# Designed miniproteins, single chains, continued (3), part 49

Each design is a single chain, and the fold is of that chain. pLDDT is the mean over its residues in the fold that is shown.

## One batch from the design tools (miniprotein)

Design m9796
Fold by ESMFold2-Fast:
Structure m9796 (fold): chain A 71 residues (1-71)
Amino acid sequence: MDEARKRAEELFKQKKYEEAAKLFEQLGRIAEENGDLETAAEFYLNTSKAYRKLGKDELAEEMEAKAEALR
């Protein structure tokens, strides 16, 4: 998980926002399945940031809602 998180952050820094969003969302789902709700919320918020960089505001809002529901 830590290596995959770094990979997603690296993709975001390289402005590969679509790839970063997909990886962060995948990590969020894995964390949620493992009961790591705080970690899942963090990943969904990072997914939201990537979607906003892509101009996909509706998808970003959906990810923010998922993160808030896990708090």
Scores: mean pLDDT 85

Design m9797
Fold by ESMFold2-Fast:
Structure m9797 (fold): chain A 61 residues (1-61)
Amino acid sequence: SAAERIIEEAEKAAREAGLSDEQVEELRKRLQTAFRAAERAGMAELYPQIAELLIKKAVEE
């Protein structure tokens, strides 16, 4: 699915940014939760924006 592909790309970007395996796993969980909420709200078009925000937050923490 598009959601799974975006999550995989986000995990790769996070690893390249130097995040630990534990931080990458936490990011994956946050993305999955946010994407399911967006899908239920009819806002699946926001997946890329959600991923960008969550990646940025993970890198800042």
Scores: mean pLDDT 83

Design m9798
Fold by ESMFold2-Fast:
Structure m9798 (fold): chain A 59 residues (1-59)
Amino acid sequence: GMMAEKERILEEAERLGTRLALQGRNEEARDFVAEVEKLVQEGRLEEARELIRRLRATL
């Protein structure tokens, strides 16, 4: 359901944020997770997935 999808997106964002932080990119990690959380809260799930996909491509 939609709640499970939101949970999966947030878990993915947290994992990517942790990877950024481990690379010393702590400010970018905080900004990224905050942006994904905002998109999820607003119901903009496809935009949240796109942001995750773009960041994942840079890792």
Scores: mean pLDDT 86

Design m9799
Fold by ESMFold2-Fast:
Structure m9799 (fold): chain A 88 residues (1-88)
Amino acid sequence: SEKQLERDILAAFVEMVVAMALRDPRITPEQAERIRELASEAVKALRDGNYEEAIKKLEEMASLLREAGLDDYAKAVENIIEKVKELE
């Protein structure tokens, strides 16, 4: 129950960060599509308790956000990764 709540909270944080990042005009349509795909996959993996897959998808997302010049959002995703690692 507690672990499920922690997973749901982290999934919500991922969705929030993505929603904010996608409003930034520096994101191209192609980057936005890939970020949405990675977020969907990360959220599914988190809810399934597949932390290794969630971390992998979040790391790919952080890299893409940094490439787009959104370092603050990339750091927010990296902070989520550290929280996911605490669940293992």
Scores: mean pLDDT 87

Design m9800
Fold by ESMFold2-Fast:
Structure m9800 (fold): chain A 55 residues (1-55)
Amino acid sequence: SLEELRKRIREVLRELGWSEEEAEAVVDGLVALMSPEELRETLRGLEALLAERRA
């Protein structure tokens, strides 16, 4: 669902070092500009970045 997608994007942004407020603002901006398919692709990219930083 879109709500689950929002929560996951926010979680990944927080793991990448953004504050709660910053992550919420970014997610709100992305949701306003992007389709659900584009949001899923963005989440995949963010998860890949997180994986690279942890490797």
Scores: mean pLDDT 82

Design m9801
Fold by ESMFold2-Fast:
Structure m9801 (fold): chain A 69 residues (1-69)
Amino acid sequence: SDIIKKYIKESTKEIMRILGEITDKFVELRRAKREGAPESEIKKLEREIKELHDRAMEIIRETKEKVKS
């Protein structure tokens, strides 16, 4: 249906936004490791990446449930 197609489009757009944020944080993490940043900064970046990944996976899960219903 058109409603399902619109929902998939919006969910995809949000996932793409999150992937952009994850990519930016991986660049920051790689730089931090190269420059010998404090372990606390490295752990914070790794945690933020994990939280963004978990959010993207939740959106995928919810989208699949909506489509299968």
Scores: mean pLDDT 86

Design m9802
Fold by ESMFold2-Fast:
Order: structure tokens, then sequence, then C-alpha cells
Structure m9802 (fold): chain A 104 residues (1-104)
């Protein structure tokens, strides 16, 4: 099965890639823009790229932007989130309509 590539960007600007394949989950810290670009390219080639970006709403409540690459387009949906004991966002329900934009 094709490996799913999920890229997580924390509110502190730290980037991690999570690769999910048949029976395997691997997590790797990405420390350079080149490593982030390479992970995105693998996900786009596999047709299975998802990005999660930790953010806050206008009131400072935790939000996560979910970006999914599908058929040359990126779909963006904002989700309400809680914060776990490690300070990571836990994805909750969608709170926005999905915005679709063409990939660059």
Amino acid sequence: AATEIEILTSAAGETTVVERGDGEVRETRLETPAAVAAARQRGLQNGRLRELMEAEDAEGRPLTAVLEAVDGETRITFHASSVDAAGRHVLGPAVSDTLTVANP
C-alpha cells in the first residue's frame, strides 16, 4: 500500500513527519526546509499528503489547520482542538467549510 505522509507543524514552528504504511508508523523530526520539501514531494507522488498546522483563533483558542492534497488541489479545513499534557493539539471537529486552492 502507498505510504501516507503527514506533516505536523507545531505552534512553536517545529516540523515532524509521520509516515503511515501497511503495519508501520514512523515519526521523524524535520529540521531543514529541504527535508520538509522532500517529505511533501513524497506525499504528493503517493497521492497521500496531509499537513496539520497548529494555530489559534482570534480569541486565542487552539485551532488546527488540516491541509489535504487531492488531484492537484489543496483542501484546507480548520478544526477546533484541545491541548494535551505535552502541549500538542488534539484534533477536534471541523469548525470551517473546506477551502480548495490549486497547488503551486
Scores: mean pLDDT 78

Design m9803
Fold by ESMFold2-Fast:
Structure m9803 (fold): chain A 77 residues (1-77)
Amino acid sequence: MPLDPVLMEAQREAQRRFAEGDPLAGAETLLKTGKETGNVTTLRAAYMVAKTLAEKTGDPKFAKLAEESKKELEKAE
């Protein structure tokens, strides 16, 4: 199947935020879109991005965002 347009739009906005040097805002954009749409793929993308950034940076803000994304993903099931 072609990629979900909701995921494509969320990824585009997140990439824009990453390009501006704000990866936290990028990850938050994915989580916000996933929560508002209930799109499981977008919520999974938010979780994976936040988890990867938490591991790379050690910043607790990304770890917290990964936990919130996982919680929302569990609710979407």
Scores: mean pLDDT 75

Design m9804
Fold by ESMFold2-Fast:
Structure m9804 (fold): chain A 82 residues (1-82)
Amino acid sequence: MKLEEALKAAEEVLRRLGGLAERAEAAGAPEAAELFRRAGELGAEAALALLGEGDEEKARELAEEALRLAREGAALLAEAEA
């Protein structure tokens, strides 16, 4: 169950970040798009740390950094769409 939940969460987050990056490009906000892509990369690294290495602490730190980048990207996207 934990593995299935982690994979489902990772797939959902990566899909949403990809959509936000595409939306940011369409809005003329390449900096926001890059932040969303970087957040996706860190999210994938977090999943590999958790599922491949069993390193929950490393996975959490990478996921927290991904959230910070996604938050910054969301702010820039909101500014570009305003």
Scores: mean pLDDT 79

Design m9805
Fold by ESMFold2-Fast:
Structure m9805 (fold): chain A 64 residues (1-64)
Amino acid sequence: SEEEERIERAEKVAKENLKGDPKTAIGTAKLFLEAIERGSTDPELRQRAREVAEKIIEEAKKKL
């Protein structure tokens, strides 16, 4: 689905930011999660987005 493709794209962008700018990675992950939770009523998709965002935020915090 388009929403699954958006999750994959957001993960790639956040991973790139994670290399040099962990604060931007956290911000991007939070904005991405908010957009998916607002736009989708699919509980499985929302859960996947949450898991992806949480993993990125955790990894970014380790680099701060």
Scores: mean pLDDT 79

Design m9806
Fold by ESMFold2-Fast:
Structure m9806 (fold): chain A 65 residues (1-65)
Amino acid sequence: MIEKETDAGVVMIYASVLGVEAEIIEEDGELVIKLYARTEEQKKGAEKAKELAEKLGLKVEIFEL
């Protein structure tokens, strides 16, 4: 658990640097990262953050607002 929490933190920082709003939730005992994109640039940033999260074995969802 602690390693996944650290990895989720890294993804959150990366999303923040890319201007993407992000939150971490726990669903069914798993950490899920939710990324919120309002513009085309934020959507590109969310996709990059999603790629990093998937490489780290984390569940990630992108929401277009």
Scores: mean pLDDT 79

Design m9807
Fold by ESMFold2-Fast:
Parts: C-alpha cells; structure tokens; sequence
Structure m9807 (fold): chain A 66 residues (1-66)
C-alpha cells in the first residue's frame, strides 16, 4: 500500500489533473494530460498497479463531470 505521504501526493496530482482536464478542448489534450499524470506518478516511485488505479479513478471522475 501507499504511505500517507504518497497518498497525499496522489490526491494533489489528481486534483491538479482534474483542473487541467476541465480546461482541455480536444481528445488529444485529454490523453496527453492523463499520460503526463501517469508519468509523474511513476517518477514519484509509485508501483505500476497503483498508477493504473489512479489513472482509472481520474478518468472515471472526468467522465462523470461530462
């Protein structure tokens, strides 16, 4: 599982990503934003399984806002 510090970083990155997604105008911009989020999480040392879960959660939340 993620440490409390890692979980806080994940929540911060999720919020910033959702804010960027709300300003996106094209499908390509949306895909680029989600890819950048995944890259940032991997660079912070998160396991691939946790990164995949976070990307899915953000994508689902974005779809709910549409």
Amino acid sequence: GLSPEQQRLVEEIKEETLKRLKKARTRQEIEDILREMAKRLLEKGLPLSDVSLVVREVAEEWERLR
Scores: mean pLDDT 82

Design m9808
Fold by ESMFold2-Fast:
Structure m9808 (fold): chain A 77 residues (1-77)
Amino acid sequence: MSPDLAEFEKELEEVEKLTEEGVKKKDIELLKEAIKKAEELLELAKLGGDAPLVEKASKLLEKAKEALKKVEEEKKK
């Protein structure tokens, strides 16, 4: 098995942390970083055919996108 599985789990945790910090700090760049990482992880999971990882990455991506939308709306008032 390639060395990316342990790194993949670490990256999923990082996306969740970046999303939480981005919301707390109202940091659009931090949320964009979370979205970018989640998109990359989702593509990797799809290539590997790993349904549990695809679902987890997809949920993190949706969470990050929703967080970005919320922060952007607060900035656009």
Scores: mean pLDDT 78

Design m9809
Fold by ESMFold2-Fast:
Structure m9809 (fold): chain A 109 residues (1-109)
Amino acid sequence: EAAEKALEAAEEAREAGERAKKAKTVEEAYEAAEEAARAAAEAAKYAAEAEGEEGKEAGEKAAEAGAEAALNAAEAAKKSGGSKEEQFRAEAAGGVAAVAGAAGAAAAK
């Protein structure tokens, strides 16, 4: 149950990361990063609850998706001439997702 929810949320984070890569504007970039962060945080919560290998795998996937979304969003924001606040917001959202995912994976063990 918890493991299934963790995997679903991890998939959502991954899809959001792909949208960040395709972002053409600063707004699209950080919106995708925010979605990835929310999904990754949710995956981490369920991964910690699930405990065991399935939870750990979901947490690790969420962390990877979050980190990738942050890098893609920050780069897209810079290319679009986004403000420092917008760039920082995109980077922070993905970073939180990566940390949350890693924490979830650790807790699952």
Scores: mean pLDDT 73

Design m9810
Fold by ESMFold2-Fast:
Structure m9810 (fold): chain A 66 residues (1-66)
Amino acid sequence: MEELIKRAKELFEKGLKAYEEKNYEEAIKYFTEAIRLYSDAGQVYSLEAIKAAVLLAEALLKLRKE
């Protein structure tokens, strides 16, 4: 479980970097995988998992911008 949490955190950080660089498609992929790993580790309701879900929603909204 600790290895899953560590990997989820690394993917979350990569998602954050992609989001700041306006690579929203890449950010969505990283946040989705991070959320999956947090869920697998039983951490689906952690602050980090919730923050990843919020940022995933924000990235999806950015892709809808004309």
Scores: mean pLDDT 78

Design m9811
Fold by ESMFold2-Fast:
Formats: sequence, structure tokens, C-alpha cells
Structure m9811 (fold): chain A 61 residues (1-61)
Amino acid sequence: HMISEKEATVLAYEIGAAVALALGDPEGAIRWAQKALEIDPDNEVARSLLEEAQRRLEEKR
């Protein structure tokens, strides 16, 4: 197969984090990005989304 179920799941979590950020939900974005990193700890996209979500959360407070 060209894409594994693991890779598809990680992509779904990345999309979830990006959508949460677009909706102004940095807490939700952190949860989705952390789920992606639990499966793929070296995932640069998930790490970037987590860092952006944490920054947005600080701005909200």
C-alpha cells in the first residue's frame, strides 16, 4: 500500500489540529497535535501545529 493506516490517522489528527486553530480553539488544536505526536513523535507538521496552538492559547489569556 502507498499509505498505511497509521499515516492516514496521523494526517487526520494534523487536519483536526489545523481546523481547531482556524476555529479559534487552541486547546482543541493542542489535543489533536499531541495525538499525532503519540503515533509519530518525529512529525514536524504536528510539532509545528502544537507550537502554534500553545502560542495562540497564551494570546487568548
Scores: mean pLDDT 80

Design m9812
Fold by ESMFold2-Fast:
Structure m9812 (fold): chain A 56 residues (1-56)
Amino acid sequence: MVEDARAAGEYLLSLAAPENRPRVRELGEQAVRAVEARDIATAVRLARQMYELARA
């Protein structure tokens, strides 16, 4: 779970435009912490935000 979240975060970071990478990285770190805290709702919300930034 945590390793999967970390891998997904790195993948989205690689897709993001350079100007958006710091924010995607920040959200990814928060999502990993949310998964570790068993706050799945927050982790899903953060992953969605990362995906939208990576698509921009």
Scores: mean pLDDT 76

Design m9814
Fold by ESMFold2-Fast:
Structure m9814 (fold): chain A 83 residues (1-83)
Amino acid sequence: SREELQAELDAMNAVAERAYKAAGPEVIELLKKAGMSEEDAKGMARTAAWITGLALPADASDEELRRATVEIAKKLAERWGLI
């Protein structure tokens, strides 16, 4: 149903927001040290957090979300030749 789909999207968005809060500052600092602009670093951190929200369950700990998001951000940066 539409209600079930909306609830699933809301749950995934909540995980993504928690991932961005847990890992965002670390990812942004790491990417800026690698030569990325603050705007691009924030964009990649948000993308990595969104991917974490798709991959990890709602009961994942903040530490699990942080580690997953940092790892995803590094893999994205490597794939794009940024680090």
Scores: mean pLDDT 86

Design m9815
Fold by ESMFold2-Fast:
Structure m9815 (fold): chain A 62 residues (1-62)
Amino acid sequence: MVIIAEATEDFEALLPTELTLKKGDIVEVLKDGSGSWWLARRLSDGAVGYVPKSALKVIEVR
């Protein structure tokens, strides 16, 4: 199952494990664990990192 999400707000990474997003960025969710953070891949450049799930809107599930 693949989840595609859109960033609803800008997010600036503070740690090396986090992924910076701009509002409107499309990401593939790699791990949707039980916490407040999802592991995602930014589709524009393939960068991977953790992002707050509150900054994302799910737009497609496959």
Scores: mean pLDDT 81

Design m9816
Fold by ESMFold2-Fast:
Order: C-alpha cells, then sequence, then structure tokens
Structure m9816 (fold): chain A 69 residues (1-69)
C-alpha cells in the first residue's frame, strides 16, 4: 500500500464530510456526474457516504442505473 493511496483515502473522507448533508438523490446525481467526468475520487467518496447511510452496493448500483437512464 503506497502513501499516495493513503492520501487518496484522506481526500475521499474530506469529500464525504462535504457531501454528508446532501440528500440521497443529490448524492446519486453527484456520483453519476463524477463518473461521467472520470473523477474517481468523488465517485469513491459518494459511494462511501451512501454505504455509511446504510445503503448496500446493490442499492447504490440500482440508484445510479435509474439516474443514468
Amino acid sequence: MEEEYEIKQEEQLKKVKEFRDLSDEELVKKLVEAAKAGDGTTVAAVIALLKEKGLSDEEIEKMVAEVAK
């Protein structure tokens, strides 16, 4: 595990704190926009926040698919 990976984790946590006040709908839209832009750090941060809210990987994938239609 590289130090760069640990720095990425820290940045991800910072984004999670910024986005924690967003609704589930806003988070999913943010995730889709970040994925289209190739912003993997924002994608990871939003997924982590949704999981912290109790959503499963399957639920998150379903919500992303609905928004991406």
Scores: mean pLDDT 72

Design m9817
Fold by ESMFold2-Fast:
Formats: C-alpha cells, structure tokens, sequence
Structure m9817 (fold): chain A 58 residues (1-58)
C-alpha cells in the first residue's frame, strides 16, 4: 500500500541522516540518482524522501 511505502521511505531517510552527513548523502544522490539535493537539511530530507518513495513505487 502507498501508506506502507511512505512509512518505509520516512524511516530510510531518518536512518540515513542519523548515520551519514548531509555532504555524504548529497554525493550518493548525485552519483546514483543524478539528483542535486538542497544544501538545507530539512529540504534535502524532503527531496530524498520523494526520491526514495518514487523508487519504492516501481
């Protein structure tokens, strides 16, 4: 269900930001998804959430 995928995406974003720096997360997003995340952490979290959610809906 979409609600379950949204919860998974949220947990993955929270886990990544706990274990990696914003700079490391930006580099991963650029390298593997060709996406430039915001330099603002809150906006980067939202952008990463949408990116992961789209990937899970494939």
Amino acid sequence: SDEELEEIAKLLVEHLFKNLSLEEIKEIAKKYFNVELSEDEEEAKKELYELILEYLKK
Scores: mean pLDDT 83

Design m9818
Fold by ESMFold2-Fast:
Structure m9818 (fold): chain A 58 residues (1-58)
Amino acid sequence: MEEKVKELEKDPSKAGELALALAELGKLDEAQRVISEYKGESDDDAVRAYLLIQELKA
């Protein structure tokens, strides 16, 4: 998982997938930052990441 995160960090088009991977690792603050800076339209990975962050922070 950490290796995947490092590779996703190099590709801005994978920001939604990166945020989801970070949230799954429990790095909620980092995942939230990635989602907040994501300027693309809401895709399934970005929405899933947002919901997971909210769930785990509650």
Scores: mean pLDDT 70

Design m9819
Fold by ESMFold2-Fast:
Structure m9819 (fold): chain A 94 residues (1-94)
Amino acid sequence: GLDEAIRLIDEAIRYARQGDGDRGIRLATRANRIAGRTLAQNGRYSDAVRIGRLIQQAIDYLRQGDFDRGIRYLERARDRVRDAQRQIRRQQQQ
């Protein structure tokens, strides 16, 4: 679920801060797959697209060795996943 995606993004940020782009990319790719699947299952296709774009931009920057921009895009993706998770929880509590 989205909690796992958030944990994987946080782990990707941690490895990127250490200069480990390869592990950061692997974790970000896994987070994108989990987040996209969970958001699609909850009918949140626009959130899935936006979050996917942010994570893909992060991966592209990490591949270029631009860890600062990669980390910023991962942080933006994480915040959007958290917002989507809060909205899903509110809808399920009706």
Scores: mean pLDDT 89

Design m9820
Fold by ESMFold2-Fast:
Structure m9820 (fold): chain A 97 residues (1-97)
Amino acid sequence: SAGELAVRAGELAIEAGKLSLESEDQRAINLATAAILNGIGAIFLAEVLKKELEASKDAVSAGELAIEAGRLSKNEEAIRLGEEAKRLGEEGIKLAE
């Protein structure tokens, strides 16, 4: 379901963000924090509020933030996880529409 995709995307964005928090770059840390918060928001929207479209959109945003944080932190795994989060969020949007 779109909700299940949004939850998985949120979890991946949180994991990617945590990896980028190990960076010495304050911009990477700020983007990683935003990715984590948006990932948590996507999970909450999907699991608690059952707002699958909004959850999927927040998951895409979390993935995009995680990718940028990963690039600045030079963490290839963070980039990969962020790209997967964005992909799953985009699939969730298509299913919810």
Scores: mean pLDDT 90

Design m9821
Fold by ESMFold2-Fast:
Structure m9821 (fold): chain A 104 residues (1-104)
Amino acid sequence: NEKERVLQSALGLLEVYAARLREAGVDPETIQRLLEGLELSRNSESVVTPEGKVSRFPRDTDHPGIELGHEAIELMLRLILEEGKSLEEAVEEAKRYIEEKVNK
């Protein structure tokens, strides 16, 4: 099921970043570094993890779930940084964003 694959990939990537924020603490410097990593990832065929590890995708591989996950992570980070939402509130809004886009 394509929708299920997209959903699981996006949610999985979001949870990796959420777990890093829970571990490192929710501070503006950490959030800024993660936003910079996401911007780098968007300009390449690479995924940048919270630890700075780079993973590449094959040129012929479409990963809409990873793209959606990046969008959701950016939303989560923006909600915390710009709106002062708690990590858990931002995670729940990012999850709703993923679910809404997949079921569109």
Scores: mean pLDDT 72

Design m9822
Fold by ESMFold2-Fast:
Structure m9822 (fold): chain A 100 residues (1-100)
Amino acid sequence: MSPAERAAQAVARALAAGDKDTAIGNARHLGYLMSKMTPEEAIEAIRKLAEALRANPGATPEQVRAVVDALVEALSKNPKHKEAIEEARRAGDEVIAALA
């Protein structure tokens, strides 16, 4: 399992456990790892995070938005990741819709 895959699973497990602070911390770490990736690799990492979140239901819409915001904040420091930021917001909205 790659470091990014481990971070994504740590986010999903923390949210399922109701631990928002640990989830946000792992989302920041995932964003940092993704800042070093190609845009294509970063988009794939976002897709894997969305899959992990869907596999671990229990998160609230507020918690999913907080995780997306933390990820976007980390990614926004590198202009090459504009598409990854758009994908993160879109995937977050899709996860939230699946919770309804």
Scores: mean pLDDT 83

Design m9823
Fold by ESMFold2-Fast:
Structure m9823 (fold): chain A 86 residues (1-86)
Amino acid sequence: SKAEELIKEAFELVKKAEELVKEGKYKEAAELAKEALDKAMEALKISETLKEITEAIGAALAAIGVMFEAGLVGRKQGEPLPKELG
């Protein structure tokens, strides 16, 4: 189904984002993780089976996990950023 295709794409983006985190490319990793989350949420909206719903939620949680690793949530409004080097 279309939901299954979106779920697969979301998990592939999560894996790619995890590789970018290992390379220290946190900005690129966060962007791919956000794209994975968007696909997982779209899959959830069109899911018709409990299996699809469960897998879409799993993909969304995995994407959120990578976003945490990338430090994206740590850079929310009010969080200080080092400016010593420009």
Scores: mean pLDDT 75

Design m9824
Fold by ESMFold2-Fast:
Structure m9824 (fold): chain A 70 residues (1-70)
Amino acid sequence: MLYSKEQIEQALVRLYLEGKITPEQASKAGKLLNSKKSDFFSEEEIREIAREAGMTEEQIEALLEILRSL
């Protein structure tokens, strides 16, 4: 399954509002997303971006759970 930049940004905002990620993690993930030429991302690509943003594996799984519910 593929997810749009908008869907990923929406999921990141939700995690931030739930207190599950830091503002720095959210900001870095958003910058990394916008640096990519693709408009759609696989779960593996999202995992790589989130790890580069300094998110833990627990935070990454929470992000993917939100995306799978969209």
Scores: mean pLDDT 86

Design m9825
Fold by ESMFold2-Fast:
Structure m9825 (fold): chain A 68 residues (1-68)
Amino acid sequence: SNEELKRTLEGLLELLRTAPDDEAGIRAGLRELSLFDPAFAAELEALLAQRDIDGMIALIERKLAELD
């Protein structure tokens, strides 16, 4: 559901802001996200592979704005 997607995105956004070095936690969040939006999870995984944490944050913030 959109509410579960939003909760997952908000949790991942908080993790990226507070513990960007927690790759295991970030990957766990991306696995959960892929259950709701596999295409968006894949975009974030590509940014993670490039260590573009700021890009991940910006993309999630935009996605959250679009869901409301």
Scores: mean pLDDT 86

Design m9826
Fold by ESMFold2-Fast:
Structure m9826 (fold): chain A 55 residues (1-55)
Amino acid sequence: MSREEAIKLAIEAAELQEKGEYDKALKLAEEAVKGFSDDEADEIVAEAIQEVDEK
């Protein structure tokens, strides 16, 4: 999975959380970052949070 795909997946997880689908959101967020380094995972999560907060 590319970094761009992971960011989109993390944003989708945040959207699922807003819909109340917490279990799906958690699984999708873990899937988004599991293939990346700790630094990349932090960047992906931060970017997804920023996208959701700015909505």
Scores: mean pLDDT 75

Design m9827
Fold by ESMFold2-Fast:
Structure m9827 (fold): chain A 98 residues (1-98)
Amino acid sequence: AVAKIKFVPKKESIPLVEHRLLELEEEYKGKVKITAKRLETGEVMSVKEAMAKAKDGEELEIIVEAETKELAEEAAEKIKLALESVGAEVKEVEVEEK
């Protein structure tokens, strides 16, 4: 299953967003893989690399790959809450089965 979360980071919040997403990936102990996509270029990369390359106001997509739909939905909700807690604007959350 795959979950996709579209959001706009704020420049000052980027390091905190990166830290929160890495903590979530570690919490899932390899059951969830988190990557990021730059919507302007279509390039998929690590969360850290995407945060480093992101411009202020640029839309990014967080991609969550999980073994089950339920796990993808749970991880996506936690990511959404983490992003909102640091002031990032979450625009869209989509979950695809398998």
Scores: mean pLDDT 77

Design m9829
Fold by ESMFold2-Fast:
Structure m9829 (fold): chain A 66 residues (1-66)
Amino acid sequence: MKERLEKEIELSLYQMHLAIAKSSGVKLDEKDLEYAEKLLELAEELGDEEAAEYAREMAEEAKKDL
């Protein structure tokens, strides 16, 4: 279960990073898009539908300004 726990921690870190970026009111950049894509991959792998939906929304928002 070490691998699964490490992925769950990574998922939480990407969620937190994106939530902070979004709350700051600044434009999302290429790094934020990369984190959103990584969050989506991890969320789909772990079956976390709420995290996957959030990642898709963040990726779309980041793409609007790139």
Scores: mean pLDDT 77

Design m9830
Fold by ESMFold2-Fast:
Formats: structure tokens, C-alpha cells, sequence
Structure m9830 (fold): chain A 80 residues (1-80)
């Protein structure tokens, strides 16, 4: 679908921003990706994923970069 292609493109942009160490761009692409994913899989599923991501970030003392990398991998699994 067009939304799936948009999500895949945003994932690539997020991966590139993380590779470049550009956290401002990475956060922006992650936020855009979350909105596209909410349209694809529903807000309840995305809210649950984000809650689990926040809990793990706190438990493991993850940096913003590490949190974004974990969030990216979780979104990739949802796009399966």
C-alpha cells in the first residue's frame, strides 16, 4: 500500500539519520513514522508499543539514540 511504502521510506531516513548521528532528524523521522504506523496498525497497538519502549528505556537506562534504534527494530517487526 502507499502507507507501507511511506513507512519503509521513513525507516530508511531514520536509519540514515542515526548512522550520521543526527538526533534531531532521527527524532523527526521517528515521529513521522509513528503517525504512519498508527494509520497502518492502529493507535492502540502503537500506544502499547511506545509504552513498552518507554519502560525498557527506563529499565535499561538507554540513551535517546539507543531508544530510537530499539523503536526502529520494533516497527520493522510490525511491518512484516
Amino acid sequence: SPLEKEAEELLKKLEEALKEGNLEEAIRYFQELLEVMAQLVGRDKMDEMLRELAERTQAERLSTEEMLRLGKERIKKLLK
Scores: mean pLDDT 87

